# Designed miniproteins, single chains, part 75

Each design is a single chain, and the fold is of that chain. pLDDT is the mean over its residues in the fold that is shown.

## One batch from the design tools (miniprotein)

Design m2600
Fold by ESMFold2-Fast:
Structure m2600 (fold): chain A 87 residues (1-87)
Amino acid sequence: MLAEREKELLSTTDEEERRRLIEEEVLLSFVAMARSLIKKMKEKKIVKEEDYEKAMKLLEEAERAAREGRYEEAKELILKALEVAEK
């Protein structure tokens, strides 16, 4: 059986809009998690300030892309931000 939240989402007449909202929510959650991780890395002094600023800018672009429905671009920007932070 589906979870109660999934049943609630599927009970609407506009299933297509619900799917878009779920995809956007998932990507925005990934942006938030990546932002938290990168901030913790800076606190531990394992990220250069320049790389931190670049990564945070990429995450801002990813959030904008996700809100505009550019999900593949948002995903790519999240991955680039994490990669920059690993330097």
Scores: mean pLDDT 75

Design m2601
Fold by ESMFold2-Fast:
Structure m2601 (fold): chain A 91 residues (1-91)
Amino acid sequence: SAREEAIRALAEAARLLGASEEEAEAGARAAVEALERAARTPEGAEKALETLEQEEAEVERLAAAGELSPEAAEALLAAIEALRRVVEEVA
């Protein structure tokens, strides 16, 4: 499911950024649940998608500046895409 894919992708990105396995899993699950709740309204879904677009641009900017490793950038972009699918399925 989009939910399970998003939890997996977020947990992977978090671990690459230094989170423990337990912190990454718990944090990813909480973040996806919060996103699902926000996306239940049209206004919440629109704001969530706008935020994800801004986060994608920021990841690309940080990667271009050398402030983020290519592996971490790829994982974060994959997580953002998975989160976008969660919003689209709930909305």
Scores: mean pLDDT 87

Design m2602
Fold by ESMFold2-Fast:
Structure m2602 (fold): chain A 69 residues (1-69)
Amino acid sequence: MLTPRQRRALEVIREGVRAGEVPSQDEVARRSGVSRSTVSRTARAVGAEGYGDLVRRLMEEVGRESGTR
């Protein structure tokens, strides 16, 4: 299960993707107030293979704002 801080990190990545700019792990850590390790753990906690896989999943989700039923 994600902690509130891990969920905040996830939201920061999603916001970056929405803005058309994928943040680095350092930027996510800084903006969400967590360590780089927490960003990496967040990716694994949601079942992603790593940060890159998590970003790919979020890009797919953000790119499709409607019609996901």
Scores: mean pLDDT 75

Design m2603
Fold by ESMFold2-Fast:
Structure m2603 (fold): chain A 73 residues (1-73)
Amino acid sequence: GAAAEQRAKKLVEEARKSLEGKDKQTALLELEIHEGILLIMLGVAKIINDKGMAEAAERALKEIRKLKEELEK
């Protein structure tokens, strides 16, 4: 539950920090890497039936996708 939410939030924060001072193409690649990690986390959560981890990963994925959309403007 809480540990999974903290891990997912940390991944989003690390993704945001990794964008600092980088060009758009590099920033998009960094976001794609973090999206991949969160998709693995979501897949694992579904296999082990951890609803809290799945919900945390889904929220983090929405934040990463929003950051990608903002960069593609």
Scores: mean pLDDT 79

Design m2604
Fold by ESMFold2-Fast:
Structure m2604 (fold): chain A 86 residues (1-86)
Amino acid sequence: MDVIIEARENPTKELLEKLKKYLEKELSPEQLELLKEALENLVTNPEYASKLWNKLREDVLSGKLDPDLFYAASIILEVKLEEAEK
């Protein structure tokens, strides 16, 4: 969990890569695909990205996804949005 806290406080490329590897290990293949597609469409098709993100949120609500993993994914999404606004 330390890597999630570090990425929140100081999102460096190295910390984001560690967080991404952590999510790739812990997420199901379906959840990982939803996250990747949401990130790819975040700027170009935000409505589609939102639909994919809501599917991950539903997995949290149904107990299929740990809230901490969802929070980790949200950090990556926030950083991607911030970089896209440059």
Scores: mean pLDDT 75

Design m2605
Fold by ESMFold2-Fast:
Structure m2605 (fold): chain A 90 residues (1-90)
Amino acid sequence: HMKEEAIQKLKELSEKLREALKAGNFDETIRILREMAELLKQAGLEDFAKRVEAYAKGMEIAVKSGDKEAARNFAENALLVIDKAIEKLK
């Protein structure tokens, strides 16, 4: 149950994150990434959680400096990490 719930929630958050990115809502994207990192930590995937949190911090720095391309790149890399984490949970 717990594993299936984590997978489903991560998939739902991934879709919300893609929508936020498409809308250019970087603050919402960072918020979703941090929520996903916390879920990964709760699921016992602490190394994946740390990687996602690092990308969220990278996005914050990029957004603050006005580098929207770097911000999008960090979010896309975080999604790849999340996809790998979902496969590990299966």
Scores: mean pLDDT 87

Design m2606
Fold by ESMFold2-Fast:
Structure m2606 (fold): chain A 60 residues (1-60)
Amino acid sequence: PRTPEQTRNRLLAAQEAIANTDLSIATIARMVGWSSLSTFTREFTRLFGVRPADAGPYQG
């Protein structure tokens, strides 16, 4: 896309939600603006090198 920084910022918000909440990956994807879980998973994995499911919830 023309503005990769916007996509990166949305993925950073998703990563924070995965770390700090017990929400499902599908819910987080929709929350940060992805309608397709498959597309979200691919973009997240491309940026962070790990799948959203492998990131896990926040450890407290």
Scores: mean pLDDT 73

Design m2607
Fold by ESMFold2-Fast:
Order: sequence, then structure tokens, then C-alpha cells
Structure m2607 (fold): chain A 93 residues (1-93)
Amino acid sequence: MTPEELLDRAIELAKAAGKPELVESAHIARQAVEKMPPELREKVAELFAKAIQAALNGDLETAVKYFDEAIKLAPPEAQELLRKAKELIVKAG
């Protein structure tokens, strides 16, 4: 599964759950992943998909942990986008 496919699946899950903030968060994460080197894209996309799944299950603490790990791995130009996506996940809870 490509990093883009992982995030597209997360977007569809957020849409099905009726969570517009999580949909927006997943779209921003997809844009951030596109700015990353290939070796980081898969790891960051996987962590972000896990964060969205945790948020959909009502586990915001776990969602934030996965998100912070993703931000730590990201290059500076992607970190700002991922930080904005994290703010939307917190708002959705």
C-alpha cells in the first residue's frame, strides 16, 4: 500500500464517521507526505493513519502520541503542515 493510499483510506474513514475536522486533517497530512523524501513517506503516513484511527475510536491520547512521532520524523517544511493537522485532530475530540 502506498503512503497516499493509506491516507486516502483514512480520509474515507473520517468521511464515513461524519468527522469534517478529521477529513481536513487527513488531507493536510497527504500534502505534508508529498513534501517528504520517499524513505520517510511510508513511516509518517502509517503513523498518521494510526493517529486518525485512534481519534475515530475516541482515544485522543494515543492519537496525539502517534502524531507527535510523525512530526518528529518529518522534515521542517512538512512539520508545520503536520502540526496544523494535529490541531484539527485535537479539535475533533
Scores: mean pLDDT 80

Design m2608
Fold by ESMFold2-Fast:
Structure m2608 (fold): chain A 100 residues (1-100)
Amino acid sequence: HMIVVGTVNDGVRGVEEAIKHGAKSIAVGSTPGLGSQAGARAAQLAFEKGIESVLVPADTAEEAAVKAMRKGPDAVVIVANTLEEAQKGVEAARKVAEER
């Protein structure tokens, strides 16, 4: 089953959770600002751990989540700037999963 993790400026935690649950591919959806830097660090960590990773920047957490889901990874990690944005991103990813 698809793993979806929402994070606030700490995408590394999301990547670690995805790896713990057996993900072999991770799409990191990131938002502008601090979320962008955290997303880049998270994608780099996945690469260093030998996990296939892709960074998916977007203007909103919802857009990043939808775009990341379309890449078909084992896990989506959403890096937002606020808890509310992270929750919206997770909900958007879950909605895409239901439509498949």
Scores: mean pLDDT 81

Design m2609
Fold by ESMFold2-Fast:
Structure m2609 (fold): chain A 84 residues (1-84)
Amino acid sequence: RVQEVVEQLLAELDELEERLSEIDMEEVSAAARAVLEPGIAKAKERESTLTPEEKQIVELVREVLRALAEGVDPEAIKERIRAF
């Protein structure tokens, strides 16, 4: 399951990278920031009920959203999530 999430995120980041010249990365970064804070709060509330695999998936998604919020290039984000 973690591997499936990694593959899906890599595919989505590949699509984002291909469209970089046509999209406003500042809007992508703002959207990621808007999701990141509520997502962290919800994950914290459920932390004691998550399996180890679910915790890894939450951390993976959090890392991608944080990197997008910081304006990191999609290629660099792909490098980070390949390590999961």
Scores: mean pLDDT 68

Design m2610
Fold by ESMFold2-Fast:
Order: structure tokens, then C-alpha cells, then sequence
Structure m2610 (fold): chain A 65 residues (1-65)
């Protein structure tokens, strides 16, 4: 789904959010990846799709193990 982050009115689709989180994880910045995920959940006027949330949770859980 499409959603808008209130900060600067940025429109972020599910694919862009996945790419941003994956880029942070690939850089070894696990805390940044978690922060981005939580930020989008808290400040998006409409939350990401359930599929995107599931994928992000799996990526973050694997990185945090």
C-alpha cells in the first residue's frame, strides 16, 4: 500500500520502505533499521500493508538474532 510519512510529507510505498530497511541492515546499522521501521509505523497517516509489516519484522528479527 501507499502511505505518507508526516515528516516533510514524504510518500513512501512498501517497496521503498523495504529497500530503506534492507540498506540499513546491509550497512550493519541494525538500530537504524529498527528506528526507520518504528518511525514509519508511528508517523505514517496510513500504516504499511500487512505483507510489508511481516517482511520487515522477519528481516529485523533475523538481524537482531
Amino acid sequence: GKYVVKNQGIEVDDEQLLEDVQAALNSGQVNLARTLYEYYKDFAPQPPSEDTLQLLEELLQQAEL
Scores: mean pLDDT 68

Design m2611
Fold by ESMFold2-Fast:
Structure m2611 (fold): chain A 60 residues (1-60)
Amino acid sequence: KVEEVKKRLEDAEIMLRNLQKIYELTKKEDPEKAKDYETMIDIFQAEVERLKKEAEELEK
């Protein structure tokens, strides 16, 4: 249902924001480890986009 999708979207956005903060800090100290966070950010960005589309479809 819409509520479940919206909650998943909110959780994914929070995770993405946290990963972006870690990436910024890690990028300065250890660029090699920063690549792992970049990959996770890409995955969560795709998940957020997917969940946004799903929520829009459920609201129609």
Scores: mean pLDDT 80

Design m2612
Fold by ESMFold2-Fast:
Structure m2612 (fold): chain A 60 residues (1-60)
Amino acid sequence: SLEDLRRELERRAEQALETNRADIEKYRGDQLSDSEIQDLVDRMRNHLQRTVEERLERAR
């Protein structure tokens, strides 16, 4: 169902966001403040949410 697809895509987006946050902290943590890391993560979250919505619209 479309609802099941949304749930799966959102779960994958959350996992990708968590992985990217960990990578930023690991490789850029010494160069970026916590607020700068949070801003980058928030921008990535917004992009991933838009991508999920676009994929769901195409699946109709």
Scores: mean pLDDT 79

Design m2613
Fold by ESMFold2-Fast:
Structure m2613 (fold): chain A 69 residues (1-69)
Amino acid sequence: GKPRPELTAEKLQEFLTAMGYPISMSNAEDLVNGKIVSFENEGHRNAAVFALKEFGREDLAEKQRQAQA
């Protein structure tokens, strides 16, 4: 696959918006900083985990996935 850019809140928000799961900048910043974000929709939860993994941040994706089981 193509090399992924460094994870930033802006790039994460853009990626999720492109997937059809827009999030607030505050939520994007929390996810980038390793905080758990609670989403009401399963699609948003799964998209956030997927996006973190796509940016090579499997550590952050795993934390988010476990918290929203």
Scores: mean pLDDT 78

Design m2614
Fold by ESMFold2-Fast:
Structure m2614 (fold): chain A 67 residues (1-67)
Amino acid sequence: VEEIIKKVKEAIEKTYEDVKHLPPLVREFFLRYTAAQILREMKEKGYSDEEIEAAKKVADETIAKLL
């Protein structure tokens, strides 16, 4: 769980570096899209609903901190 949470955070932060020059609404769109893609991949790989919810919470908090 800890390792996947770290990867989710790093992926969102990497996306932010690529889009930080764009308007705030566009940045939020790309950050949330990146988070949604990672959560979908976790579900496809058989992560539990509890692990997916934990990752979603970290993703939401990371996006809020970067906006």
Scores: mean pLDDT 80

Design m2615
Fold by ESMFold2-Fast:
Structure m2615 (fold): chain A 81 residues (1-81)
Amino acid sequence: GPSLEDASGRMTLKAKTKTLEQQKKLEGALRSLGIKNIEVDESTGEIRAQELVISEDHARAAESVAKVYAEKVEVELEPLE
């Protein structure tokens, strides 16, 4: 992810998938976007990702990818100032 000095915000993404296959695909897709802090709960289908972002567009790209694989997606963007 970006360095703290280059980051404009911190993204927290929460999603719920119906199957373990969809959860693993979502994890792989988020990692492909450069997101490294990913937590998965295989028992509930929940996935949580947190990363520094240089723009809202980066957070929205992650949200769009998550909506392909997950039945519910929530994204929180907190500014860094």
Scores: mean pLDDT 78

Design m2616
Fold by ESMFold2-Fast:
Structure m2616 (fold): chain A 88 residues (1-88)
Amino acid sequence: MRTLRLVLTAPEELTEEERAAIAAGRRELEAALGWRVVVELLPDSPEARERARRSLLEAALAILEALGASEEEIEEVRREFEEVVAAG
């Protein structure tokens, strides 16, 4: 079974609704992909945000590759992510 690791930043105190939403999203992603999904929550910091951004890109590329996306489509997604980071 493949494992997808997703890093997210979170405030020090998560509400019950936010915790439920994270758990629901994780389960939905597991159901859609048929993979094990592990969510790692980090306290909000510049370093944690960078780790979360990189994790999201890696996860998106892994999903696209698994779904049979072309090398051209994968490179386009990578380029768009780099442009968004440079513009923000």
Scores: mean pLDDT 74

Design m2617
Fold by ESMFold2-Fast:
Structure m2617 (fold): chain A 87 residues (1-87)
Amino acid sequence: SPAERILAALERAIELLRARAPLEEVERQFKEAYWWALTLPDPAVRERVVAVLAEGARRAHELLEQGDWEGALAVVEETRRRVAELL
């Protein structure tokens, strides 16, 4: 389902952050999650999930530009939790 694909992409982002993979690879997972979020059938859930993903991606990007891998990991884990609660 789209919901499972969103959560799987965020889980991959978490694993990439733990491995200290390049920012581009982490951003690719957020783009994949965003693409699947656009296919969610309920417009209200879709809008909320998209907003949470956008904020999570923005915060993670800022932290990774500062070299704060632990902060970025915490943000993505929180983003996944919030998205899971909305699905």
Scores: mean pLDDT 87

Design m2618
Fold by ESMFold2-Fast:
Structure m2618 (fold): chain A 100 residues (1-100)
Amino acid sequence: SKEEAEKRLKISGLLAEFIKAVADAARAAKLSPEQQNRILEIVVDTAGRVAAAVENGESEETIQAILEEGIAELAKIAPELREQVQKLAEELLAKLKEIK
């Protein structure tokens, strides 16, 4: 339906903003190109898993677990970004809840 298509576009936009914000944070932290690329791979994979979970009607708890797993993997590369990315993930989750 048109409503479902508009909802999917909003979700896609929020995920794209999240990916960009994490990539921007990695650049600002002066990480190596290899670390930046690895972080981008992790955040893109995490965002894809969140998109699938939302489309499948998974619980908020499941979406939180996906985000927490992605943050844990990212923190293995750049522990200094953990708190900032956690805040970005919390903002993403709050915005996803507003999409009905």
Scores: mean pLDDT 88

Design m2619
Fold by ESMFold2-Fast:
Structure m2619 (fold): chain A 109 residues (1-109)
Amino acid sequence: SIAAASPEETRERTVEYLERLREENSDNPMTVRYLDYLLEQARKETDSMTLSMLQVGAASVSSAAPTADPKVDDLFTKMIEAKMAGDEKAYQQAREEIQKYLQQRLQEA
């Protein structure tokens, strides 16, 4: 049986993943600053989808993790950049576009 992770479990895994990426990229000050920002967001976040998207965004700015889908990576980067800029409209739009894209991919599988 494949059980979906709880929001608490997803947050815990996201924080652990981000902390590992921070350690692996400790020699890159800009990457560390961005990962520190994502860590602060992850520790306060309760939405499991947003937490999963934080992991993908961290992967796109880290040399330690491969990107699986360039479109998801691009949309997630836009989502995080909008969040950092305080642009809630752009943040919600990017989030919806990622959800729609993932749903389309599930139908094609």
Scores: mean pLDDT 67

Design m2620
Fold by ESMFold2-Fast:
Structure m2620 (fold): chain A 70 residues (1-70)
Amino acid sequence: MSPRQKAIEMARTAVDEALISASKIPELMERTGVTEQDIMDAPLASPADREKLRNAPDEEAAIDYIVSFV
């Protein structure tokens, strides 16, 4: 799996599980280059990546983790 694909799947999971607020979705898209369509069409991330996202101390840390793969 490409790093970009992993970032897309983690972005989908963060949106689906409300781990980031709706107001932060544009920032995530700008920082990763991921489109809304990429997010909507993606499967959920692996259980390990989902757990990592859930354990982020705040929304910015979750976004930084996703961005680290692009």
Scores: mean pLDDT 79

Design m2621
Fold by ESMFold2-Fast:
Structure m2621 (fold): chain A 83 residues (1-83)
Amino acid sequence: TAEFKRKLAETLLSEGARVGVPELLRYRIQLEVIPKSNSIEDLLRQASALLASLTPEEVLAARAASPEEIARARAELLKMLGL
């Protein structure tokens, strides 16, 4: 449902902000984590799992992103989720 997608997107964005880089989530969603999924629900589940599995090295690399890059990634993630 739209409400479920919004709540899940908010959770993913909140976790991305904590790590410092929603860009990392977008990159991994597109290229490494999610096989071509036939549903948005699969996409959101895999994205959530990615954030939970980040290593300290990945977190450090993620923190190198600029505020502008983070804002752009946030907008792109919401767009991907249909929000």
Scores: mean pLDDT 55

Design m2622
Fold by ESMFold2-Fast:
Structure m2622 (fold): chain A 75 residues (1-75)
Amino acid sequence: MPSLSDVIELSFNSPDSEVSHLGIAVLLAVVQTTTSLSDAELQAAIDTAQAVLAKSTDPYIQALLQKLIDVLQSK
């Protein structure tokens, strides 16, 4: 099974923007409801999301990434 950070990278590197948007929305829902993430997995996911956010120019993607980071940091 791919790691959460791998899924974040794959979602943002999709050639189809609709698939990227849907993938990120699903990741947000999963992260909000997940109760069993390790500290290492959480930190890797935050680091990956922050790296992708730094490279993104799409305001919608930036908003989704910031929300994902905020949810991960709240755990």
Scores: mean pLDDT 69

Design m2623
Fold by ESMFold2-Fast:
Structure m2623 (fold): chain A 66 residues (1-66)
Amino acid sequence: ELEKQKEFDEKINELKKWGEEVGKRATELMKEGAKDPSKREEYQAEVDKLLAEFYDKGNEIEKERK
């Protein structure tokens, strides 16, 4: 039971690290979009993709919790 909890905690920590990376990347892309409005659609699409991947990963981990 404790071993399974540690594995789950590791997955949550990895998700948190990924969330931090997604946040940093999204912020950087939005700053770049502000500098170059012609590429704003490309940057928004990249942000949407990153958020979708993060939510999918979070949902998979949450399902394992139940």
Scores: mean pLDDT 76

Design m2624
Fold by ESMFold2-Fast:
Structure m2624 (fold): chain A 59 residues (1-59)
Amino acid sequence: MSIEEALKEMEELREGYVRQKEASLKNKETRTQTGKKLDEQIELFEEAAAEYAKMLAKQ
């Protein structure tokens, strides 16, 4: 499997996560903290994905 294909799959997963976050934010009984946590996790996921791709390219 190519790293580019894995990155594309991660991008699709991220978009799905963003959509789920939007649906979750529509029913915001759990306060804005849930949205902030989701935002932080998405950013971490993006950073990890970029670093993971770099590491995989070396291996």
Scores: mean pLDDT 66

Design m2625
Fold by ESMFold2-Fast:
Structure m2625 (fold): chain A 65 residues (1-65)
Amino acid sequence: MSKEEQEAARKMLEAAREELQKLVAENPEATPENEAKAKEILIKSLDELDIDEKVKKKLKDYIES
């Protein structure tokens, strides 16, 4: 993974952290639905970043894995 990809991943995780905290506060149970919502939050946080589409695509693929 390049330095740019690592920086993008870090920014995504930082942005997603607040939304993930909200998700846990509203849905404290560990369910498959909550896990899917967490992935959705990560992808949406990535979309909010002003970075190259190529980097976004790679990170989205990694998250979905």
Scores: mean pLDDT 75

Design m2626
Fold by ESMFold2-Fast:
Structure m2626 (fold): chain A 77 residues (1-77)
Amino acid sequence: IDLEKVKEIKERAKEMGASELVVEAVVLSFIFGVSPEAAARTVGRIEGLSEEETEELARKATEVAKKLEEEGFKPLA
């Protein structure tokens, strides 16, 4: 795993106002090449979030991931 690229993704997501869980979901999405929604569901399950919290996380992670892709960030998988 390219740790410098992971750090760039984390820093940029935080600059966009993403919460820690949104940053985790986005990073997971880029590392494994899975959708932000799938990554958010995985994070929600691990962290014990409610279904409502997981859906909001998925929505925000999708928005942030799309902006990062528009800026030229690509999946690392």
Scores: mean pLDDT 82

Design m2627
Fold by ESMFold2-Fast:
Structure m2627 (fold): chain A 89 residues (1-89)
Amino acid sequence: AFEDFLAAYSALHRAIANNASLEEIRQELERLLEAAERLVASSDDPEQLRVLLDVLQTILDSLEQHHGEEFADLIERLRALLAEIEAKL
């Protein structure tokens, strides 16, 4: 679960670094969010949840600065997930 999240984050970072299409980046973001949502639902490990919080906050900040309009749906989904993680900590 946590390793799946880290793998998804690495894949997203690689896609961005290689100038992948917005459609491809969206697909990688959706995979990352699915992995993060599964981890939040199944984990009570505060160390894993803190790492997840930091990574997702970094992604949220980047999306709001560069792709706020294109990824508005994913930004709202990220905000909801961050609030759920904070409630567990």
Scores: mean pLDDT 81

Design m2628
Fold by ESMFold2-Fast:
Structure m2628 (fold): chain A 78 residues (1-78)
Amino acid sequence: MSREVRREIILHEASLTVLLLGIDIALRTGDEELAKKFIERARKEVEEYEKFLKEKGLEPSPAFKELIEYLKEKEKEL
């Protein structure tokens, strides 16, 4: 695995983590509209990252699988 591929993995997982934190804060403060915007962005990030992984022949990390499950859980709260 190249340095460039490792950097892309980190950037995708970091981006998704920040979006998930945004969903949590928005839901906790009662801002349903903001939570929906973060969820929409997180879904796009998941799709883009899954496509990247498939193109590189890589399996999703355990951390990424946990982030996807967390997103699904948060979507049910809306």
Scores: mean pLDDT 83

Design m2629
Fold by ESMFold2-Fast:
Structure m2629 (fold): chain A 73 residues (1-73)
Amino acid sequence: STVERFTALAVQIVERFVSEEQLKELKEDGGKRLEETILEVLPLFVPEFAELPEEVQREVARAAAKRVGEKLE
């Protein structure tokens, strides 16, 4: 699905460019800061993301933030 494709890309970008220490800080508000960061940063790496409806962009950001959060011990 479109959501799954962009979610996988968002997770890959976050894991590559954001340190574990920064990820812990971005997760302090239950992942809301991480969601906002993904919404701001993902269009810079994947311009196609900006063409998606706002609700789909938010769904991707939430899914990616959750997946990243679950990988951290």
Scores: mean pLDDT 78

Design m2630
Fold by ESMFold2-Fast:
Structure m2630 (fold): chain A 83 residues (1-83)
Amino acid sequence: KEIEELVKKGEEHMKEGFLAILKEDYEEALKHFELAAEYYKKALELAKKENAPKSVIEEIEKKLEEAEIGVELVKKKIAEKEK
């Protein structure tokens, strides 16, 4: 199932992003959250194209929102630490 595979890839990158945060490797965390957002975006586009149920689309939209929040928070953390 192509949509489910893309969601799993996004979830894998979300997990790696959180693990990188625990190691205080914010640049690595940023890369993983950006990749998670890309995979969730692809899953969302495919779900909409295939007319997936609204519940599935909403779940993917929520996951994408969480990944994008992660990107923004990590970018802010990197900016604060560089000064």
Scores: mean pLDDT 85

Design m2631
Fold by ESMFold2-Fast:
Structure m2631 (fold): chain A 77 residues (1-77)
Amino acid sequence: SMEAEREALLATVTDRMLRVAVDLVAAGYDLDLDEAQREALIAAIRERLRTEPVDLAALRKDPLGYLVRVAAEIVRA
């Protein structure tokens, strides 16, 4: 099922992967994030993945690039 596939893919998203995505976005937008701001952005990415539709094909093809795009959308909001 799409639900089981979503859960399996989201389970591969580690804290380290999220931190890498946040650091790439911070570097790209020239943001000097402290640790609290970094953790808040990681939490916001997790909440979005939990509550909003996930493009499973895009996440599977390029997990880090997908997370970078999500982080960039949150930063631009």
Scores: mean pLDDT 84

Design m2632
Fold by ESMFold2-Fast:
Structure m2632 (fold): chain A 108 residues (1-108)
Amino acid sequence: AAVIETLERARAFALATPASHHARIGLREWEEDGRRRVELRIELYDEAGNLLGSFSAGGADVAAAEAAARERYGAPSLEDALVGLLAEVMAAGRLRGVDWDHDPPPAP
């Protein structure tokens, strides 16, 4: 129910963010042992396509996953949580990418 609303909020946030940065929101739903599971994943990238930061939150539905994301940042809204993530990335300064610079080469 909230998927479109979450994507529209992320779109509005991305439009307010410098063009050099963009956010991606992924939603995954499945059922395991009669229990619904939802994962909300938010990723922030720079203009070169480097992942600057990400988080994921889970719940029984999209609203619960969004609530978990807000709680993680102490934020009243998902947009404020995204601003919090961006602020953390910017405050860390000079992030050229994720820990790729320290990652071992991927196994074939």
Scores: mean pLDDT 58

Design m2633
Fold by ESMFold2-Fast:
Structure m2633 (fold): chain A 66 residues (1-66)
Amino acid sequence: RRVLGKQESSTLYGSQREVAERLGLSQSTLSRYIREGHIESVPTPSGNRFSPTSPLGSGLIDGGLA
């Protein structure tokens, strides 16, 4: 059980929506990544924060296109 917060915007280091916009993805796409656990809060020297930093990883940024 947890506390319900209607306003989850500006939570921690930016809300899911802000992160999605910064990444250039749809909120739905980002939500899936977070749900799967592929992307989690990024640990920084200043502190941890909710933000998908390098979600794909430098090595995997090739896009895997053609």
Scores: mean pLDDT 50

Design m2634
Fold by ESMFold2-Fast:
Structure m2634 (fold): chain A 108 residues (1-108)
Amino acid sequence: MKISKEKLDEEVEEAMKLIEQSVQKIADRNFARMSPEQRRAKLERQVELYEEGIAKNPDSATFWENLGEALRRLGRYEEAVRYYQRALELDPDNERARRNLEAARAAL
């Protein structure tokens, strides 16, 4: 088949966009079925799971980042800042943690 790379890339990008929209629609439907209390409980459970992950692997900057992100989603920005700082102490080259720290500080 004589499909140009540009046209193939455009078709792949459009297909990925449709998949992302479908995934987001399913996620939105699930969240729409949750009360504010249920959504908060889910985020609090995620915090607990990430804390368990850190206890098992305290050298994982990724777990510290994920805990910070869950706290940020709960509106607990001061706590999120502390956990992003911990991620950077473990991995100073962690560009994601650095950007997330700056964003969380800006929200204070």
Scores: mean pLDDT 74

Design m2635
Fold by ESMFold2-Fast:
Structure m2635 (fold): chain A 61 residues (1-61)
Amino acid sequence: SLEELLAELERIRAEAARRNPAVAAYIDGMIAAVRESRDLALARQALATARELLADLDRQA
Protein backbone atom coordinates (compact mmCIF):
# COMPACT_ATOMS: atom_id res chain seq x y z
CA SER A 1 0.00 0.00 0.00
CA LEU A 2 1.03 3.65 -0.34
CA GLU A 3 1.17 4.10 3.45
CA GLU A 4 3.47 1.05 3.82
CA LEU A 5 5.80 2.44 1.12
CA LEU A 6 5.84 5.85 2.84
CA ALA A 7 6.66 4.22 6.19
CA GLU A 8 9.61 2.37 4.61
CA LEU A 9 10.81 5.63 2.93
CA GLU A 10 10.71 7.39 6.33
CA ARG A 11 12.74 4.53 7.87
CA ILE A 12 15.39 4.73 5.13
CA ARG A 13 15.46 8.55 5.43
CA ALA A 14 16.17 8.24 9.18
CA GLU A 15 19.05 5.81 8.50
CA ALA A 16 20.51 8.11 5.81
CA ALA A 17 20.28 11.13 8.15
CA ARG A 18 22.79 9.50 10.53
CA ARG A 19 25.40 9.27 7.73
CA ASN A 20 24.73 12.01 5.18
CA PRO A 21 22.29 14.90 5.75
CA ALA A 22 22.27 15.80 2.02
CA VAL A 23 21.11 12.30 1.05
CA ALA A 24 18.43 12.45 3.79
CA ALA A 25 17.24 15.83 2.43
CA TYR A 26 16.99 14.34 -1.08
CA ILE A 27 14.88 11.44 0.25
CA ASP A 28 12.71 13.98 2.15
CA GLY A 29 12.00 15.68 -1.19
CA MET A 30 10.91 12.36 -2.71
CA ILE A 31 8.64 11.66 0.31
CA ALA A 32 7.02 15.10 -0.10
CA ALA A 33 6.38 14.46 -3.82
CA VAL A 34 4.82 11.04 -3.05
CA ARG A 35 2.59 12.54 -0.32
CA GLU A 36 1.35 15.29 -2.70
CA SER A 37 0.76 13.04 -5.74
CA ARG A 38 -0.50 9.89 -3.94
CA ASP A 39 1.05 8.07 -6.93
CA LEU A 40 1.84 4.43 -6.11
CA ALA A 41 4.24 4.10 -9.08
CA LEU A 42 6.15 7.21 -7.93
CA ALA A 43 6.27 5.76 -4.39
CA ARG A 44 7.76 2.49 -5.70
CA GLN A 45 10.35 4.40 -7.78
CA ALA A 46 11.22 6.63 -4.80
CA LEU A 47 11.71 3.57 -2.57
CA ALA A 48 13.99 1.92 -5.17
CA THR A 49 16.05 5.15 -5.43
CA ALA A 50 16.25 5.57 -1.63
CA ARG A 51 17.47 1.95 -1.25
CA GLU A 52 20.18 2.52 -3.88
CA LEU A 53 21.31 5.72 -2.11
CA LEU A 54 21.48 3.91 1.25
CA ALA A 55 23.40 0.98 -0.31
CA ASP A 56 25.89 3.46 -1.82
CA LEU A 57 26.45 5.03 1.61
CA ASP A 58 27.07 1.54 3.05
CA ARG A 59 29.75 0.91 0.38
CA GLN A 60 31.47 4.24 1.22
CA ALA A 61 31.85 3.29 4.91
Scores: mean pLDDT 83

